# Designed miniproteins, single chains, continued (4), part 23

Each design is a single chain, and the fold is of that chain. pLDDT is the mean over its residues in the fold that is shown.

## One batch from the design tools (miniprotein)

Design m12819
Fold by ESMFold2-Fast:
Structure m12819 (fold): chain A 60 residues (1-60)
Amino acid sequence: MEEQIEYGVEVALKAYEENNGDLKKAMEEAEKELRKAGVPQEVIEEALRKAVAIIEEKKA
């Protein structure tokens, strides 16, 4: 469970970098990738929430 959340955060942060800071597009791409990998929706939501918090903290 924790390992899957950590993986999801990494996927989301990578998507954010690859999309030149477009948070909406990055989150959409990360969600699609994680669903294809078989990650449960609850874990995807938790991972994306944590990734957004990390991104916003670095931006401030």
Scores: mean pLDDT 79

Design m12820
Fold by ESMFold2-Fast:
Structure m12820 (fold): chain A 81 residues (1-81)
Amino acid sequence: SLEGAVELLRKAVEAAEKGDFNTAARYYSAAQLLAIGALIENPDDEKVKKFLELIQKAGRAIDAGNFEEARKLVEEAEKLV
């Protein structure tokens, strides 16, 4: 579910903030797979497309070490579900 994807993304940010990038990568991948699955089922769903965009943007923020931005993106994604 998209709610499950948000929770996994939140855990990815928390793990990255602790410097546990292996755990963060696993949670992020799981969140992305759930979002992609939702998009495959409903390819014209604008909310799902926006949600996937936010997940990808959060991943880039995590890679950049911008955890404040990553947390804000998680909160924005939460509002869509």
Scores: mean pLDDT 85

Design m12821
Fold by ESMFold2-Fast:
Structure m12821 (fold): chain A 58 residues (1-58)
Amino acid sequence: SAELVELAKELGIPVSSLPSLRQLLDEGLSQEVLADLIVKETGASREKALELLRLLAA
């Protein structure tokens, strides 16, 4: 979705990385663990990282 792409750009996450993040969620990695990794890698807010992951998992 356009919202997912815009949020990824805001967080500094390459759009090409979104399928890999979706695969990790599908493999059972928790949204909390992925959000913490995104925060560590990008410096983005945890709240926005969780928002991205919720949209990606929908």
Scores: mean pLDDT 81

Design m12822
Fold by ESMFold2-Fast:
Structure m12822 (fold): chain A 98 residues (1-98)
Amino acid sequence: DEEEFRRGVELVVEGLRATADTLAELGYDEEAARLRALADRLREALAARDQAAIDAALEAAEAVVREFMEKHPNTPEARRVHEALFRRLHERYQEELA
């Protein structure tokens, strides 16, 4: 269902923005800016129904988060980033089902 796919991508956009806000609070402004730019690209790709652009933006966002986690393993910073992604995505998904 196209509606289900669209909601899934919107949920990822919100998760990326929440993660970027957490990174900015921790002083990682460059990584925060990169995730915000990717969230915007993902939203634009979704509006254009460009699957290749959606896939590229998702892959790039995953790479940014993975690189951050690898550079900051088992730190309070990495934990906050993980919690921001998980909590936002879970809350948003539950709200849409309610």
Scores: mean pLDDT 75

Design m12823
Fold by ESMFold2-Fast:
Structure m12823 (fold): chain A 103 residues (1-103)
Amino acid sequence: QVRASITVKAKKGDTLTVTVENLGPASLRNVGVALTDKDGTILGTATADEIPAGGSVTFELTAPKDGEYTVTVAAEADRPGTRIKATVTLSDGSTKTVEATAG
């Protein structure tokens, strides 16, 4: 299991572009992205079945209201030590990035 989270501020109708890169060495499976508010309410989700080592996938999430959100990425790695890099790009072009390693 690998999981990473990024906190962002967004306005109603803003698109959050989430790019998940698999830095390897193994495939990621059951990749999920969730957008939650400050209270932990799930406001949006997106999924991909697999990201191969060295591959990436991009998801789009929409902020339903002005506020602070947490973008959470979770995946199953085929091997321990598999690293991910998740980047959230906001409508203003700013980016936030987090990395995580599967245990």
Scores: mean pLDDT 85

Design m12824
Fold by ESMFold2-Fast:
Order: sequence, then structure tokens, then C-alpha cells
Structure m12824 (fold): chain A 76 residues (1-76)
Amino acid sequence: SKKEELIKQADELIRKALEALKKGDVSEAMRLLVEAIKLLQKAGDTDRANLVMEAMQALQAGDLEKAKELLEKAIE
């Protein structure tokens, strides 16, 4: 379904964001997470969208460990 395709694309973006964070590229990770949130919102997946938004807030606060934990929870 279209919803399943959106969720799959969001998961791929979150995995790429985690990879960017491993390389220290916070700016690229933030860009990818904004796109993931849009796809999750289109899919109606409010719970995952909220996890990704909380991860972005953690990144802005400099809490990389909390951000990684939240993003890992968002990928299913």
C-alpha cells in the first residue's frame, strides 16, 4: 500500500541519518530526519513521527546518545 511505501522510505531515511551521525555529520542527519517526519506524517504514523521529532530536539541539545536511542526505536 501507499502507507507501507511511505513508512519504508522513512525507515531508510532514519537509517541514513544514523549513518550520518556515526560520521559526525549532524547537519545531514537533521536534513534526513525532517524528510522522514514528513513521510511518517503522510502515512499517519504519529507515534514514530513524535519519536523522530524528540530525537531532533536531543540533537539540538547536543545529546547524541539520546538521539540515537530514539531513532533506533523509530526504525522497526
Scores: mean pLDDT 88

Design m12825
Fold by ESMFold2-Fast:
Structure m12825 (fold): chain A 88 residues (1-88)
Amino acid sequence: SERELELIKENIEALKDKDPEVRREAVRTLERTLTYLLENENPVVEEVLDEAIKALEEATKDKDPRVREAAREALARLKKALEERKRK
C-alpha cells in the first residue's frame, strides 16, 4: 500500500539521523516491513527494494557498532526471504 511505501522511504531517511538509536530503530523497522511485504508477495516492495537494500548495506558501515550489527542481521534476513521467493 501507499502507507507502507511511505513508511519505508521515511525509515531510509531516518538511517541518516544523528542519533544512533534512531538509526538502529530505522534498520529494525525496514527489516520488519520489507520481510512482511516479501512474505505476503505485495508488489509495492519492488518500488523500494533496491533503494532499501543499498541503504541497509551502507548502514553496515555505520560508526555505531549496534547499528552495523542490526543492519547485517536485517540484510541476512532479507536475502534469505528473497532466495525463498526465487525458488517458488
Scores: mean pLDDT 84

Design m12826
Fold by ESMFold2-Fast:
Structure m12826 (fold): chain A 60 residues (1-60)
Amino acid sequence: MFKATLTFESEEKAKEIAKILKELFPEAEVKVEGNELIIETNLSVEKAIGLVLLAIGLSL
């Protein structure tokens, strides 16, 4: 299991990014807590890193 927490400037931004990630990676568990995005997955480390990098890219 892989777990990552990303902090964004607002809850709205975290929710928008979570929506995109859920669409692209439906097998990953993505949830929002305030302005934090929590990604939990049983995917390979490579795919999990890809999810995190995509979330960061979408925040730029």
Scores: mean pLDDT 77

Design m12827
Fold by ESMFold2-Fast:
Structure m12827 (fold): chain A 63 residues (1-63)
Amino acid sequence: EERVGRVTPEQAFEALLTAIENQGMSLEEIESMLRTLVAAGLIDEETARKALEMVKKYLEERK
């Protein structure tokens, strides 16, 4: 049972990756989603930043 403040960058990345693959979300939409999660206290800013970096690497590697 994870506590809200303990979400890892990998877990956040997985959720964002699902949104990209299923909904075709843009990088701007991903950034907005991460900002919302930080504001809601679901993840910290550092975790959001690391997850965003992982998303950017994933998108670059797919090309």
Scores: mean pLDDT 74

Design m12828
Fold by ESMFold2-Fast:
Structure m12828 (fold): chain A 79 residues (1-79)
Amino acid sequence: SLADALDVAGRILLLLEEHGPMTVRELAEKLGVSRSTVEQAVDRLVAHGLVRREKVGDETLYSLTPAGRAALAEIRAGL
């Protein structure tokens, strides 16, 4: 699958597209990696404008930006 060809950051983008907003805990559980690995990857994705970080109550949710959706479309088209 496309997910099998991507690194952690790319797989995060796919999960956010499929499931909508997710926490670091939920991303780590679905990817089978540590929370710190996810935190490093989402920090890079936020820095590049591909993912948005939002605080909702006591949780921090991450969601795709329009730029993140465009990046996934380019990956699927074969760069």
Scores: mean pLDDT 84

Design m12829
Fold by ESMFold2-Fast:
Structure m12829 (fold): chain A 55 residues (1-55)
Amino acid sequence: GELKKELLKAIGDVLRAMGDLIEAELKKDPVEKEKALKEYKKKLEKLKEITKKLE
């Protein structure tokens, strides 16, 4: 149901944030890299919380 939909969205968000982090690294932009890293960590934390709810 709803939790599965939330899980799929969270996974997608993590994958997109990872892409942004890789792009920032390739551009060698430390400001964009820090921003992307913070966003990636936030998305990972949300994914972990949703996963715990399913267990």
Scores: mean pLDDT 82

Design m12830
Fold by ESMFold2-Fast:
Structure m12830 (fold): chain A 72 residues (1-72)
Amino acid sequence: SELQKKLEEQEQKLLDEASQGGRDAYLEAQQRLAAGGSREDADRYMEERGRELQRQLEEGLAEARKEVEKLA
């Protein structure tokens, strides 16, 4: 029960961090475009950040689940 609650809280935190990272990346890309940057560079930046955020989320979720399984 307590371990499950901690897992759910950790998973929610990781999801919130990924969502915020995506918003920050989008705003950064828009600012770069507004400053006269190329659309190709902005698209590349978004793709790279998206891949990093997805990888971090997947690794974080796997680690959180592994910790709960180890304690069960």
Scores: mean pLDDT 84

Design m12832
Fold by ESMFold2-Fast:
Structure m12832 (fold): chain A 58 residues (1-58)
Amino acid sequence: DDVAQRSIDNVLSSLEQKDPDMAEQFRRQIDQLRQQGYSPRDIFRIVTTQRHQDTPWP
C-alpha cells in the first residue's frame, strides 16, 4: 500500500530529525515485521496502535 509506505517514511524522517536513536529502533521494528510477512499497512497500524496504548513507540 503506497499510502502506508509513505506514512512510514514520513514518521521515520520526522524521528530522524528529533531523535536518531528512536528512528533507528523504529526502523529495526519495521524490518522485523517485514521479515515476518506483514504488509506496510499492517506495520503502520501496529506501530501507531502501540503509540495509542500509552507507549512512545510510533
Scores: mean pLDDT 71

Design m12833
Fold by ESMFold2-Fast:
Order: C-alpha cells, then structure tokens, then sequence
Structure m12833 (fold): chain A 62 residues (1-62)
C-alpha cells in the first residue's frame, strides 16, 4: 500500500522498503504514489506554514 511505503520512508526502515520494491514495476508505482503525495499533501503543508508566517511578516519582526 502507498501509505505503508510512505511510513517506511519516514521511519528509515530500509529493510521493509527493500522488501516492497524488489520488483522494478513496484518501484515505478511507488514513485508515482510518492509524486502524488508531494503534489497533493506538500502544498497543503506549505500553505498552512505560509498562513502562520503571514502574521510575523505583518509584525515586521525580521
């Protein structure tokens, strides 16, 4: 599962990661899932951080 792949990457569990991706086809599918995570979830996290930091910019604390 894609979620299982992301968790293995985040934990640095190389053994489990390698076990999931011994096949080249599975590696390509995992990369597609990771790409989707970066495109969908990462922008949301960045947007949340930007909104939080807008208050600091308004206060001119830098």
Amino acid sequence: AEEETYEAIRRGDNARFAELFKDPEKREEAWKGFSRFVDEELPRAVDAAIERNKKLVEERKK
Scores: mean pLDDT 63

Design m12834
Fold by ESMFold2-Fast:
Structure m12834 (fold): chain A 62 residues (1-62)
Amino acid sequence: MHDDHQRAAEIVLQVNQQSNQNGWSPQQAQDKAQQALDDAGLDAEVTGSEVDGRTVVTAHLP
């Protein structure tokens, strides 16, 4: 429960940092975050969006 939220936040932070470094599109960043969360056993809803020309990923756990 608590550990899952912490792990999801860590994964999302890492994907956002990589996205900014590599210029990933919102879709690419969303796909990368969803795969990483799935691989970690986390059932999270991931959304990738563009804000002020910057790719941003968010995730929500049930």
Scores: mean pLDDT 80

Design m12835
Fold by ESMFold2-Fast:
Structure m12835 (fold): chain A 71 residues (1-71)
Amino acid sequence: GKEELHKELLRLIGEILALIGEEFDLERELEENKDDPEKVKELEEEIKKLEERRKELLKKMEEISKQLDKL
């Protein structure tokens, strides 16, 4: 029902916010380690992984929002 979809939407929003926080932390660490090319490469790869995960969660959120609109 609508309540179940709403709870799932809130869960996804929470996960997205957590990922945004992790991205900010990694961006800060990248700036602090900019003189270490190996560390920069590792951090850039981690950031890209989080960006991909965030996009997947946003897509799921959009699908749930569409389902809520149909109820």
Scores: mean pLDDT 84

Design m12836
Fold by ESMFold2-Fast:
Structure m12836 (fold): chain A 88 residues (1-88)
Amino acid sequence: MDEEYIEKRREELRKKYEELLAKPLEEIIKEVIKEDIAVVINVVEELIRRGVTPEELIELGEKAGHKKKGEELANLAELILRGDAITA
C-alpha cells in the first residue's frame, strides 16, 4: 500500500490545522464549521490548550451566525476537559 500517500495526507491535515489556528478566534470558528469532524476535534483541543472555555465557544459560534455549531463545539470541549481532569 502507498504509505507515502498516508504520510502526505497527514501533513496536509496538519498544515490545515496550523493555518486555521493562526487566525483570530472568531475566524477559527467560522472556518472550522466548514471542516470534517476530525479537523474540528483537533482545532477544539488546541483552543482548550489556549484557555478557550466551552462558554466562549458558544458565544463565538453565535457571533459567527452558527449558534448550534458553537454548542456542538462546546460539548466536545467539555468532553476533552473531563478526560484531561481524569488524567491529570
Scores: mean pLDDT 70

Design m12837
Fold by ESMFold2-Fast:
Structure m12837 (fold): chain A 80 residues (1-80)
Amino acid sequence: SEEEKLRELRIQYEQWLKEITAEVDKRMAEKGYSLEERRRIHAELGEKADELFEKLVKGEITPEQAREELRKFADELVEK
């Protein structure tokens, strides 16, 4: 069903987002980011994640493209 496909897609996407967020958090900690900077980065990453998930649900991008764009955006926000 469409609902089942959306559920599976959401679970997969949430797992990728969790992994990327954990990597970003580690980088921010290593670089000594302030609480204000961390909140801003989290807000921007969350907004981008929501945008990409909407495109993914609409079939405008593939799961692989969504993951790659999210990682690229995260890397641009907080350098490795």
Scores: mean pLDDT 85

Design m12838
Fold by ESMFold2-Fast:
Formats: sequence, structure tokens, C-alpha cells
Structure m12838 (fold): chain A 76 residues (1-76)
Amino acid sequence: SLEEKAAAARARTDEVLAALAPELSEEELAALRRIADLRIEALKLRLQGKDASPLEAEVVRLAEEHRAAVERFSAA
């Protein structure tokens, strides 16, 4: 189910963020969680045949603003 896959994705994000918590600021951790949540919502919209472009644009914007944190998250 979509909710089961979303829950699994959130659990993985939480695991990675917990590992990175000593290395990143509270603001950076919040931004990474927001990016992950937006990606899940964009995926849900795409699977429903709806336009996810606004959410995908917001992910790109946040990722550029927090590039260093995103690079650390991607490496974990």
C-alpha cells in the first residue's frame, strides 16, 4: 500500500537523521525531514496521476539552500 511504503520511507529517513544528528544543526535536520516528506507527497501525487511539479520544485529549492546537509544525508 502507499501508506505502508510511505511509513517505511519515513522510518528510513528517521534512522539516517538520527545518525546525522550529532553532525548537523537542528535547522539542517528539519530541512532534510521536510525534503523527505515533500518527496513522499510528490510520489503519492504521481501514483494518483496528479501534478507533483510544485512539490518537486520546492524540493529542488530546499536542496540548494541546504546543499551541504543534503550531501551528508546522501552519503549516509
Scores: mean pLDDT 85

Design m12839
Fold by ESMFold2-Fast:
Structure m12839 (fold): chain A 86 residues (1-86)
Amino acid sequence: SAAEEKEKQEEEEAKAVEERAKESRKAIEERKDTDGVAVAKEAEEGFKGYAEDVKEYKKATELAKKAAEEFAAIRDKLEAERKAAA
């Protein structure tokens, strides 16, 4: 049914957000000592945009918003660490 297809699409979109967040976390860790702040900022902005793109899928939208908040916190932490090291 159309409802079952919508539920499957919502789960697929939610999984895509989680997979993308995992990739962004790995990229930030690998680039922590180089451009990790810029990567975290790009991830924050990317997930804010992703939340708008998937707005018809409530679960995916909430996960994308949560990921944006997570990457904002990571960016702030990395910026604070660099400021303390200067």
Scores: mean pLDDT 83

Design m12840
Fold by ESMFold2-Fast:
Structure m12840 (fold): chain A 84 residues (1-84)
Amino acid sequence: SKKAEEEVLKYLKKAEEHLEKAREALKKGNLKEAEEHLKKAQEYLEKAIKIAEENEVSEEIRKKLLELEIELGILQIQLGVAKL
């Protein structure tokens, strides 16, 4: 359980870093860079979700996972609109 939580937190940290870079790229109009960072954030979140589903993790970790999934969704919508 502890090892699983550490691994989930590691992937959440990487996802959060890529979400922040995507947000910065979107603000600058760098749509390709934003798309690349959103893809990386999604990959790390998918890894975190898989571990969290297969292992017992704290409610705090589950909440952070949900928060980052929501942020990813919002940024993906913003990227889609920016491409119009």
Scores: mean pLDDT 88

Design m12841
Fold by ESMFold2-Fast:
Structure m12841 (fold): chain A 67 residues (1-67)
Amino acid sequence: LSPEAEKLVEQAHIAMDRGDLETALAYLEKALALEPDNPQLHFMIAEVARALGREDLAAEYRAKAAA
């Protein structure tokens, strides 16, 4: 991850620690905008989306992470 994307992922982890999964997803989406082809980000977004019950979004990013 670039330093900018790493900072956004760190903020996502802080949000997850606080139970704010919507905020965590927003930070991961911002990191993905910087690194759209990063499978680690795809995997993290899929996991947060799954925890939120957003099955469609989770399935989309799980497929991208597996490619």
Scores: mean pLDDT 81

Design m12842
Fold by ESMFold2-Fast:
Structure m12842 (fold): chain A 65 residues (1-65)
Amino acid sequence: MEEEINEAIADMYLGLGKLAESRGDYETAAELYRKAAEIYRQTGNDELASEMEKKAEEAERKARE
């Protein structure tokens, strides 16, 4: 189902974002968290989308340091 597939893709981006963050690749982590946020928003999961947006903003801030 479209919703199920999108959820799996969003979870994949979240996992890759965490992996990038653990490597200190904050720019890549921010992009991956944003992709996850877009998908969560499309599936109506506004709370997870908001959480991913915050993770992306934090990663972007760290990438600039």
Scores: mean pLDDT 80

Design m12843
Fold by ESMFold2-Fast:
Structure m12843 (fold): chain A 61 residues (1-61)
Amino acid sequence: MSFEELLEELRRKMEEAGLSEESIETVLANLKAVHEKEGLEAARRLAEAFIALIDKEREEA
């Protein structure tokens, strides 16, 4: 999965979880900052953590 695909998937997951657009933009901005500072692997790790939290909520629903 490319970084752009990762951002798209994370955005979809956050929207489905009911996060506000402001919160989504904040998370995506933070992810882009991590990607610029620490590279793709660090950004992917952060995105995977968010996706895991969202998936955990879905399993409970």
Scores: mean pLDDT 76

Design m12844
Fold by ESMFold2-Fast:
Structure m12844 (fold): chain A 64 residues (1-64)
Amino acid sequence: SDLILEMYAINTIYRLRKAVEEGLISPEEAEELIKKVQEALDNRDFDGLMEVIKEAEERIEKAK
């Protein structure tokens, strides 16, 4: 559903911004991932959004 898609997009953007604040990823990396999240949301592409979320989680985890 669109509400679930928007919820995942917003939560992912929030987590990426927090990861920048914590020094886990660069602002530039977060900006690139946020752009991909926005593109998936604009296209109503749930599967594409889940792939971007996985990429974001992997980048954050590798930085720990």
Scores: mean pLDDT 85

Design m12845
Fold by ESMFold2-Fast:
Structure m12845 (fold): chain A 106 residues (1-106)
Amino acid sequence: MEKDKEIVRKTLEEIIALYEELKKKVKDEKVKETLDRIIKSYKEVLEKIDEYSKEELIGLVDLLIITEEEVKELLLEIASEEDKEHIKKTFEEILALLKKAKEELL
C-alpha cells in the first residue's frame, strides 16, 4: 500500500516537473495559461494521495491517461508549429510515465 502511494507520488512529481519545463519552452500565452492550470491540478491531486486506496490510485492513473490524451489534442489544436514539437515530446513522456505507473500498481 505505502509502495503503491510512493509510485504514484513520484510519477505525479515527475509529470509536474515535465509540465514546468514545457511551460519554459513554449511561446504561446494561451498554452502557458493552460499548462499553469494543469500544474495546479496535479499539485492538488498530489496533496490528496495519502487519502487514496490502491483501487482509487489505479482509477486515478487510468483517468489521468485519458485526460492527458484529450489535453494533448486540445493543446496541439491551439499551439504554433514550433510549440507543437515540444508539446508532442512532453506528452509522450508523460503518457509513458503514467502507463509505467499503472503496470507497477497491477
Scores: mean pLDDT 86

Design m12846
Fold by ESMFold2-Fast:
Structure m12846 (fold): chain A 99 residues (1-99)
Amino acid sequence: MTPEELLALGRGAAEGALDYLRRIGAPEEEIERAREELEYVARHGDRREVLEELRERARELGLDGEVELIEAALATPDPLAATGYALIAQAVILSNEIA
């Protein structure tokens, strides 16, 4: 998978999470907050401080697979790949946090 393909996968995961929240009838305020958080990760998901925050959130939720995705993001030298991993993880985190 190229960095561009991984970023595209991450963007698809973000859209899927927002669609999921709409389908389960999540409040509009929660959907808008989720969109803002996903847009932030799309812009800044290659930053260490953003990745470390996401890793702690995933750990608190017991999302071991998403912790591994963030650790892959921290280990990659490619910012597009890092952002792709971060978006996939954030999509799952938001789907689990919003009741």
Scores: mean pLDDT 86

Design m12847
Fold by ESMFold2-Fast:
Formats: C-alpha cells, structure tokens, sequence
Structure m12847 (fold): chain A 80 residues (1-80)
C-alpha cells in the first residue's frame, strides 16, 4: 500500500540521519558522499510518493523497487 511504502521510506530517512549523527567522527569523505547520495535518494522517493497515484500498479512497483534498493544500500552501510 501507499501508506506502507511511505512508512518504509520515512524509516530509511530516519536510519540514515541517525547513522550520520552517530558516525560523524568516523565518516571518511567517501562514506560521507555515500550517505549524502542515499539521503538525497530517500527524499526523492518521499516526494514521488506524495504525488503518486496508488491505483497505478506500475508506478507503485517502481517506487517499491527503489525503496528496496535503498534498504539494501542502508543495510550494507550499517554492516560496516
């Protein structure tokens, strides 16, 4: 559902912001760039969800795929 995708996107944003704040002293320039790209992508997903037609299954599937990619990237980031 749209609401479920919104909650997932918000959780990604929250976790990225918490990761950044907790790891500020440990972040290399490359890691900082990675976090910044992921934050930007999370904001774009949230914007897309605000204007998306929940009855458009193809658009919903594409947004869900983008969220899954962000979740995988976040998990990899948190693994280190």
Amino acid sequence: SLKELEERAKEILKRLEEFYKKNKEKLSPIELARVTVLLSSAYFVIKRLKTADPNNEKVMAMIEADIEILERNLEELEKE
Scores: mean pLDDT 83

Design m12848
Fold by ESMFold2-Fast:
Structure m12848 (fold): chain A 89 residues (1-89)
Amino acid sequence: MAEVPFEVTVELLIDGEARTVRYRGRSREEAREALVELMRLAGVTPAGVDELRAALEASADEDITGEMVESMIRQIARAHRERVARAAA
């Protein structure tokens, strides 16, 4: 089993309110679960979910690190915040 230890705290805009959410795990399966949950909360389209999932599946287990998972989570959270900010402008 691939070991992918990650822990990341992000800010999400849910119903127009900033909320702090923490994701953590130790496996690739836990990382996928965290990403799916985050995308659901952020309202990301299925196409974006499929692209991230394909990227994770294409990577070798030895090349997948917790830092990469944390980076993906931060990127999704940031994209969501930017989208909400643009809608408000």
Scores: mean pLDDT 69

Design m12849
Fold by ESMFold2-Fast:
Structure m12849 (fold): chain A 64 residues (1-64)
Amino acid sequence: GAEAATRGIVRGLLEEDVSLPPEAAREVAKLAVAGASKEEIVATLLAAGLPEEVARKIAETVLA
C-alpha cells in the first residue's frame, strides 16, 4: 500500500546522496504517492529549510 511506496521513495532519496531530514523525506514521499506536483514538493522542502537547488533536485528525483 501507500506505506510501502513511501518507504521506497525515502530509500531512493537516501541512496541519491541527498541530505534530507527524516520528517521532510516522509512528507515528500507522502505527497509524491498522493500525486502532488513538483511545485508542491519544492514548496514543502523549502518550508523545511532546504536550499532551492536541493529542493528542486529532490522533487525531480522523486517524480522521475
Scores: mean pLDDT 71

Design m12850
Fold by ESMFold2-Fast:
Structure m12850 (fold): chain A 108 residues (1-108)
Amino acid sequence: MLAEAEARARALDPRHVVTLAARTDADGRIVFEEGEGYVPGAQADDPAAREAGIAEAIRRAEEEVARLRAEGREPVVDVAEAATGGTVFILVGDSEAAVAAARALVAA
């Protein structure tokens, strides 16, 4: 699951890889959370900073998958490229509906 998502993300030759978590709140609304310390569209001219950001995004996807499993939920993982290109999102959700909403958000 996650290893296939990572391979798909890398195949898109991304400048950035970001983990986007999609969770359903108490009102049935889908709430989105991007990885801590990542700012979409931020300048990443430093290759070391870029690689650190990509590695952190992958780690956060693993943490969210592990968290959902620990809560007895089946995680849904997908990959989407932002409409502007160069940024690839690893989508981790608590439902197919949450992941579909995240995909629609990043494709807009």
Scores: mean pLDDT 72

Design m12851
Fold by ESMFold2-Fast:
Structure m12851 (fold): chain A 106 residues (1-106)
Amino acid sequence: KEKEKEGEQLIVKGIQYYNEGKYEKAIEEFQKAIELSKDNKGLVGVAYLNLGKAYFEQGKYEEAVRYYRTAIDLYRQEIANGGNSAILQKNLADAEANLKKAEEKI
């Protein structure tokens, strides 16, 4: 789907901003990816995982926890629906590890 490619590009752009320490801009790109990719739970899950990481880096741990939980739920739904389980399992594990780390900060 064309919108899936655009959503992936927005996530890549957000990750680039994240790696530059530009967390506010990263958050904006991830939010755009969520809006554009609403019918793709796996892609939306990736965007929420990265939103959580950006909020975590800003010290906003409660927000990070909420976004990680949303990503976990979306990944579990996609795995249950027979999605690309190898990538989704990796993303699920990443989200669960980041959730635990964020909860320890609260």
Scores: mean pLDDT 86

Design m12852
Fold by ESMFold2-Fast:
Structure m12852 (fold): chain A 68 residues (1-68)
Amino acid sequence: LSPEEIIAGAQRALEIDPRFAQAYVELGKAYLELGDLESAKAAYEKALELNPGFEEARANLAKVEELM
C-alpha cells in the first residue's frame, strides 16, 4: 500500500472508532514515509495519549524527534 492509501484507510478507521490508537500509529508511519515529520509526531503523540503503553508509538516518536 502507498502512504496515501494508508492515510486514507486510517482516517476511515478513525471515523468508525476515534480512539483506535493503532490507526494513529499507521498515520504516523505513513507521514514519516512522506517526510512530514510534524504530522508524524502529532499522530504518534495522539496514539500515546490513547494508549500510553504503545511501545511502537513511543519508539517511533523518539525516532521522529531525532530527525527534527
Scores: mean pLDDT 83

Design m12853
Fold by ESMFold2-Fast:
Structure m12853 (fold): chain A 89 residues (1-89)
Amino acid sequence: SAEAHYNLGNVLKNLGKYNEAAAEYKRAIELKPDFAEAHNNLGAVLKLQGQYNEAAAEYKRAIELKPDFAEAHNNLGDVLKAQGKLDEA
């Protein structure tokens, strides 16, 4: 299920296995494209890998799917700040 891949992604992320975590979150999104939490957590892993543009895109997608998603808004602000793009946040 999408939730099983999402949960496995969380375990892999906690183990520092970011490439494997990203693959599992992407699998969760393939099975459930409206999975806002999977988009948010994929963004977090991409940010940890220094892929700030890709992380920002995933956080924006999470916000589109769930406009009240406070964690995704905070994460987007953080990644835009890291890029020196705070004015775009």
Scores: mean pLDDT 87

Design m12854
Fold by ESMFold2-Fast:
Structure m12854 (fold): chain A 60 residues (1-60)
Amino acid sequence: SMEEKKREALKLAEEVGVRLALQGRNEEAQTVANEIIELVKQGKYDEAIEKARKLLEELK
């Protein structure tokens, strides 16, 4: 559902922000998390999820 996609996108945004912050990349964490949240605000849940997943894969 759209509500489930929204929850997934917001969860992934939080995970990206936390991982970047733990690496000392606090400015980047804020910027990237805000970009994903902005996609969520626009109803672009699939784009938000895909962006967050790609970033999490790169942060491994």
Scores: mean pLDDT 84

Design m12855
Fold by ESMFold2-Fast:
Structure m12855 (fold): chain A 64 residues (1-64)
Amino acid sequence: SSLEERLKQLEAEAKALEKRINDLMAEIKRSGEATPEQRAEIDALTLELAQKNLEIQRLKREIG
């Protein structure tokens, strides 16, 4: 179903966001300081990940 396809897409997108956040956090750890751009990107990615996780939970309930 289209809902199952959407769920798979969202799960893949969430995984990609988690990897990007982890990569940025590792970069910050190596440099010892976060740039304003890195902080802004982490904040934006964290918000997007939270939104996708909420949609994933809603879709899982819809699918049963």
Scores: mean pLDDT 87

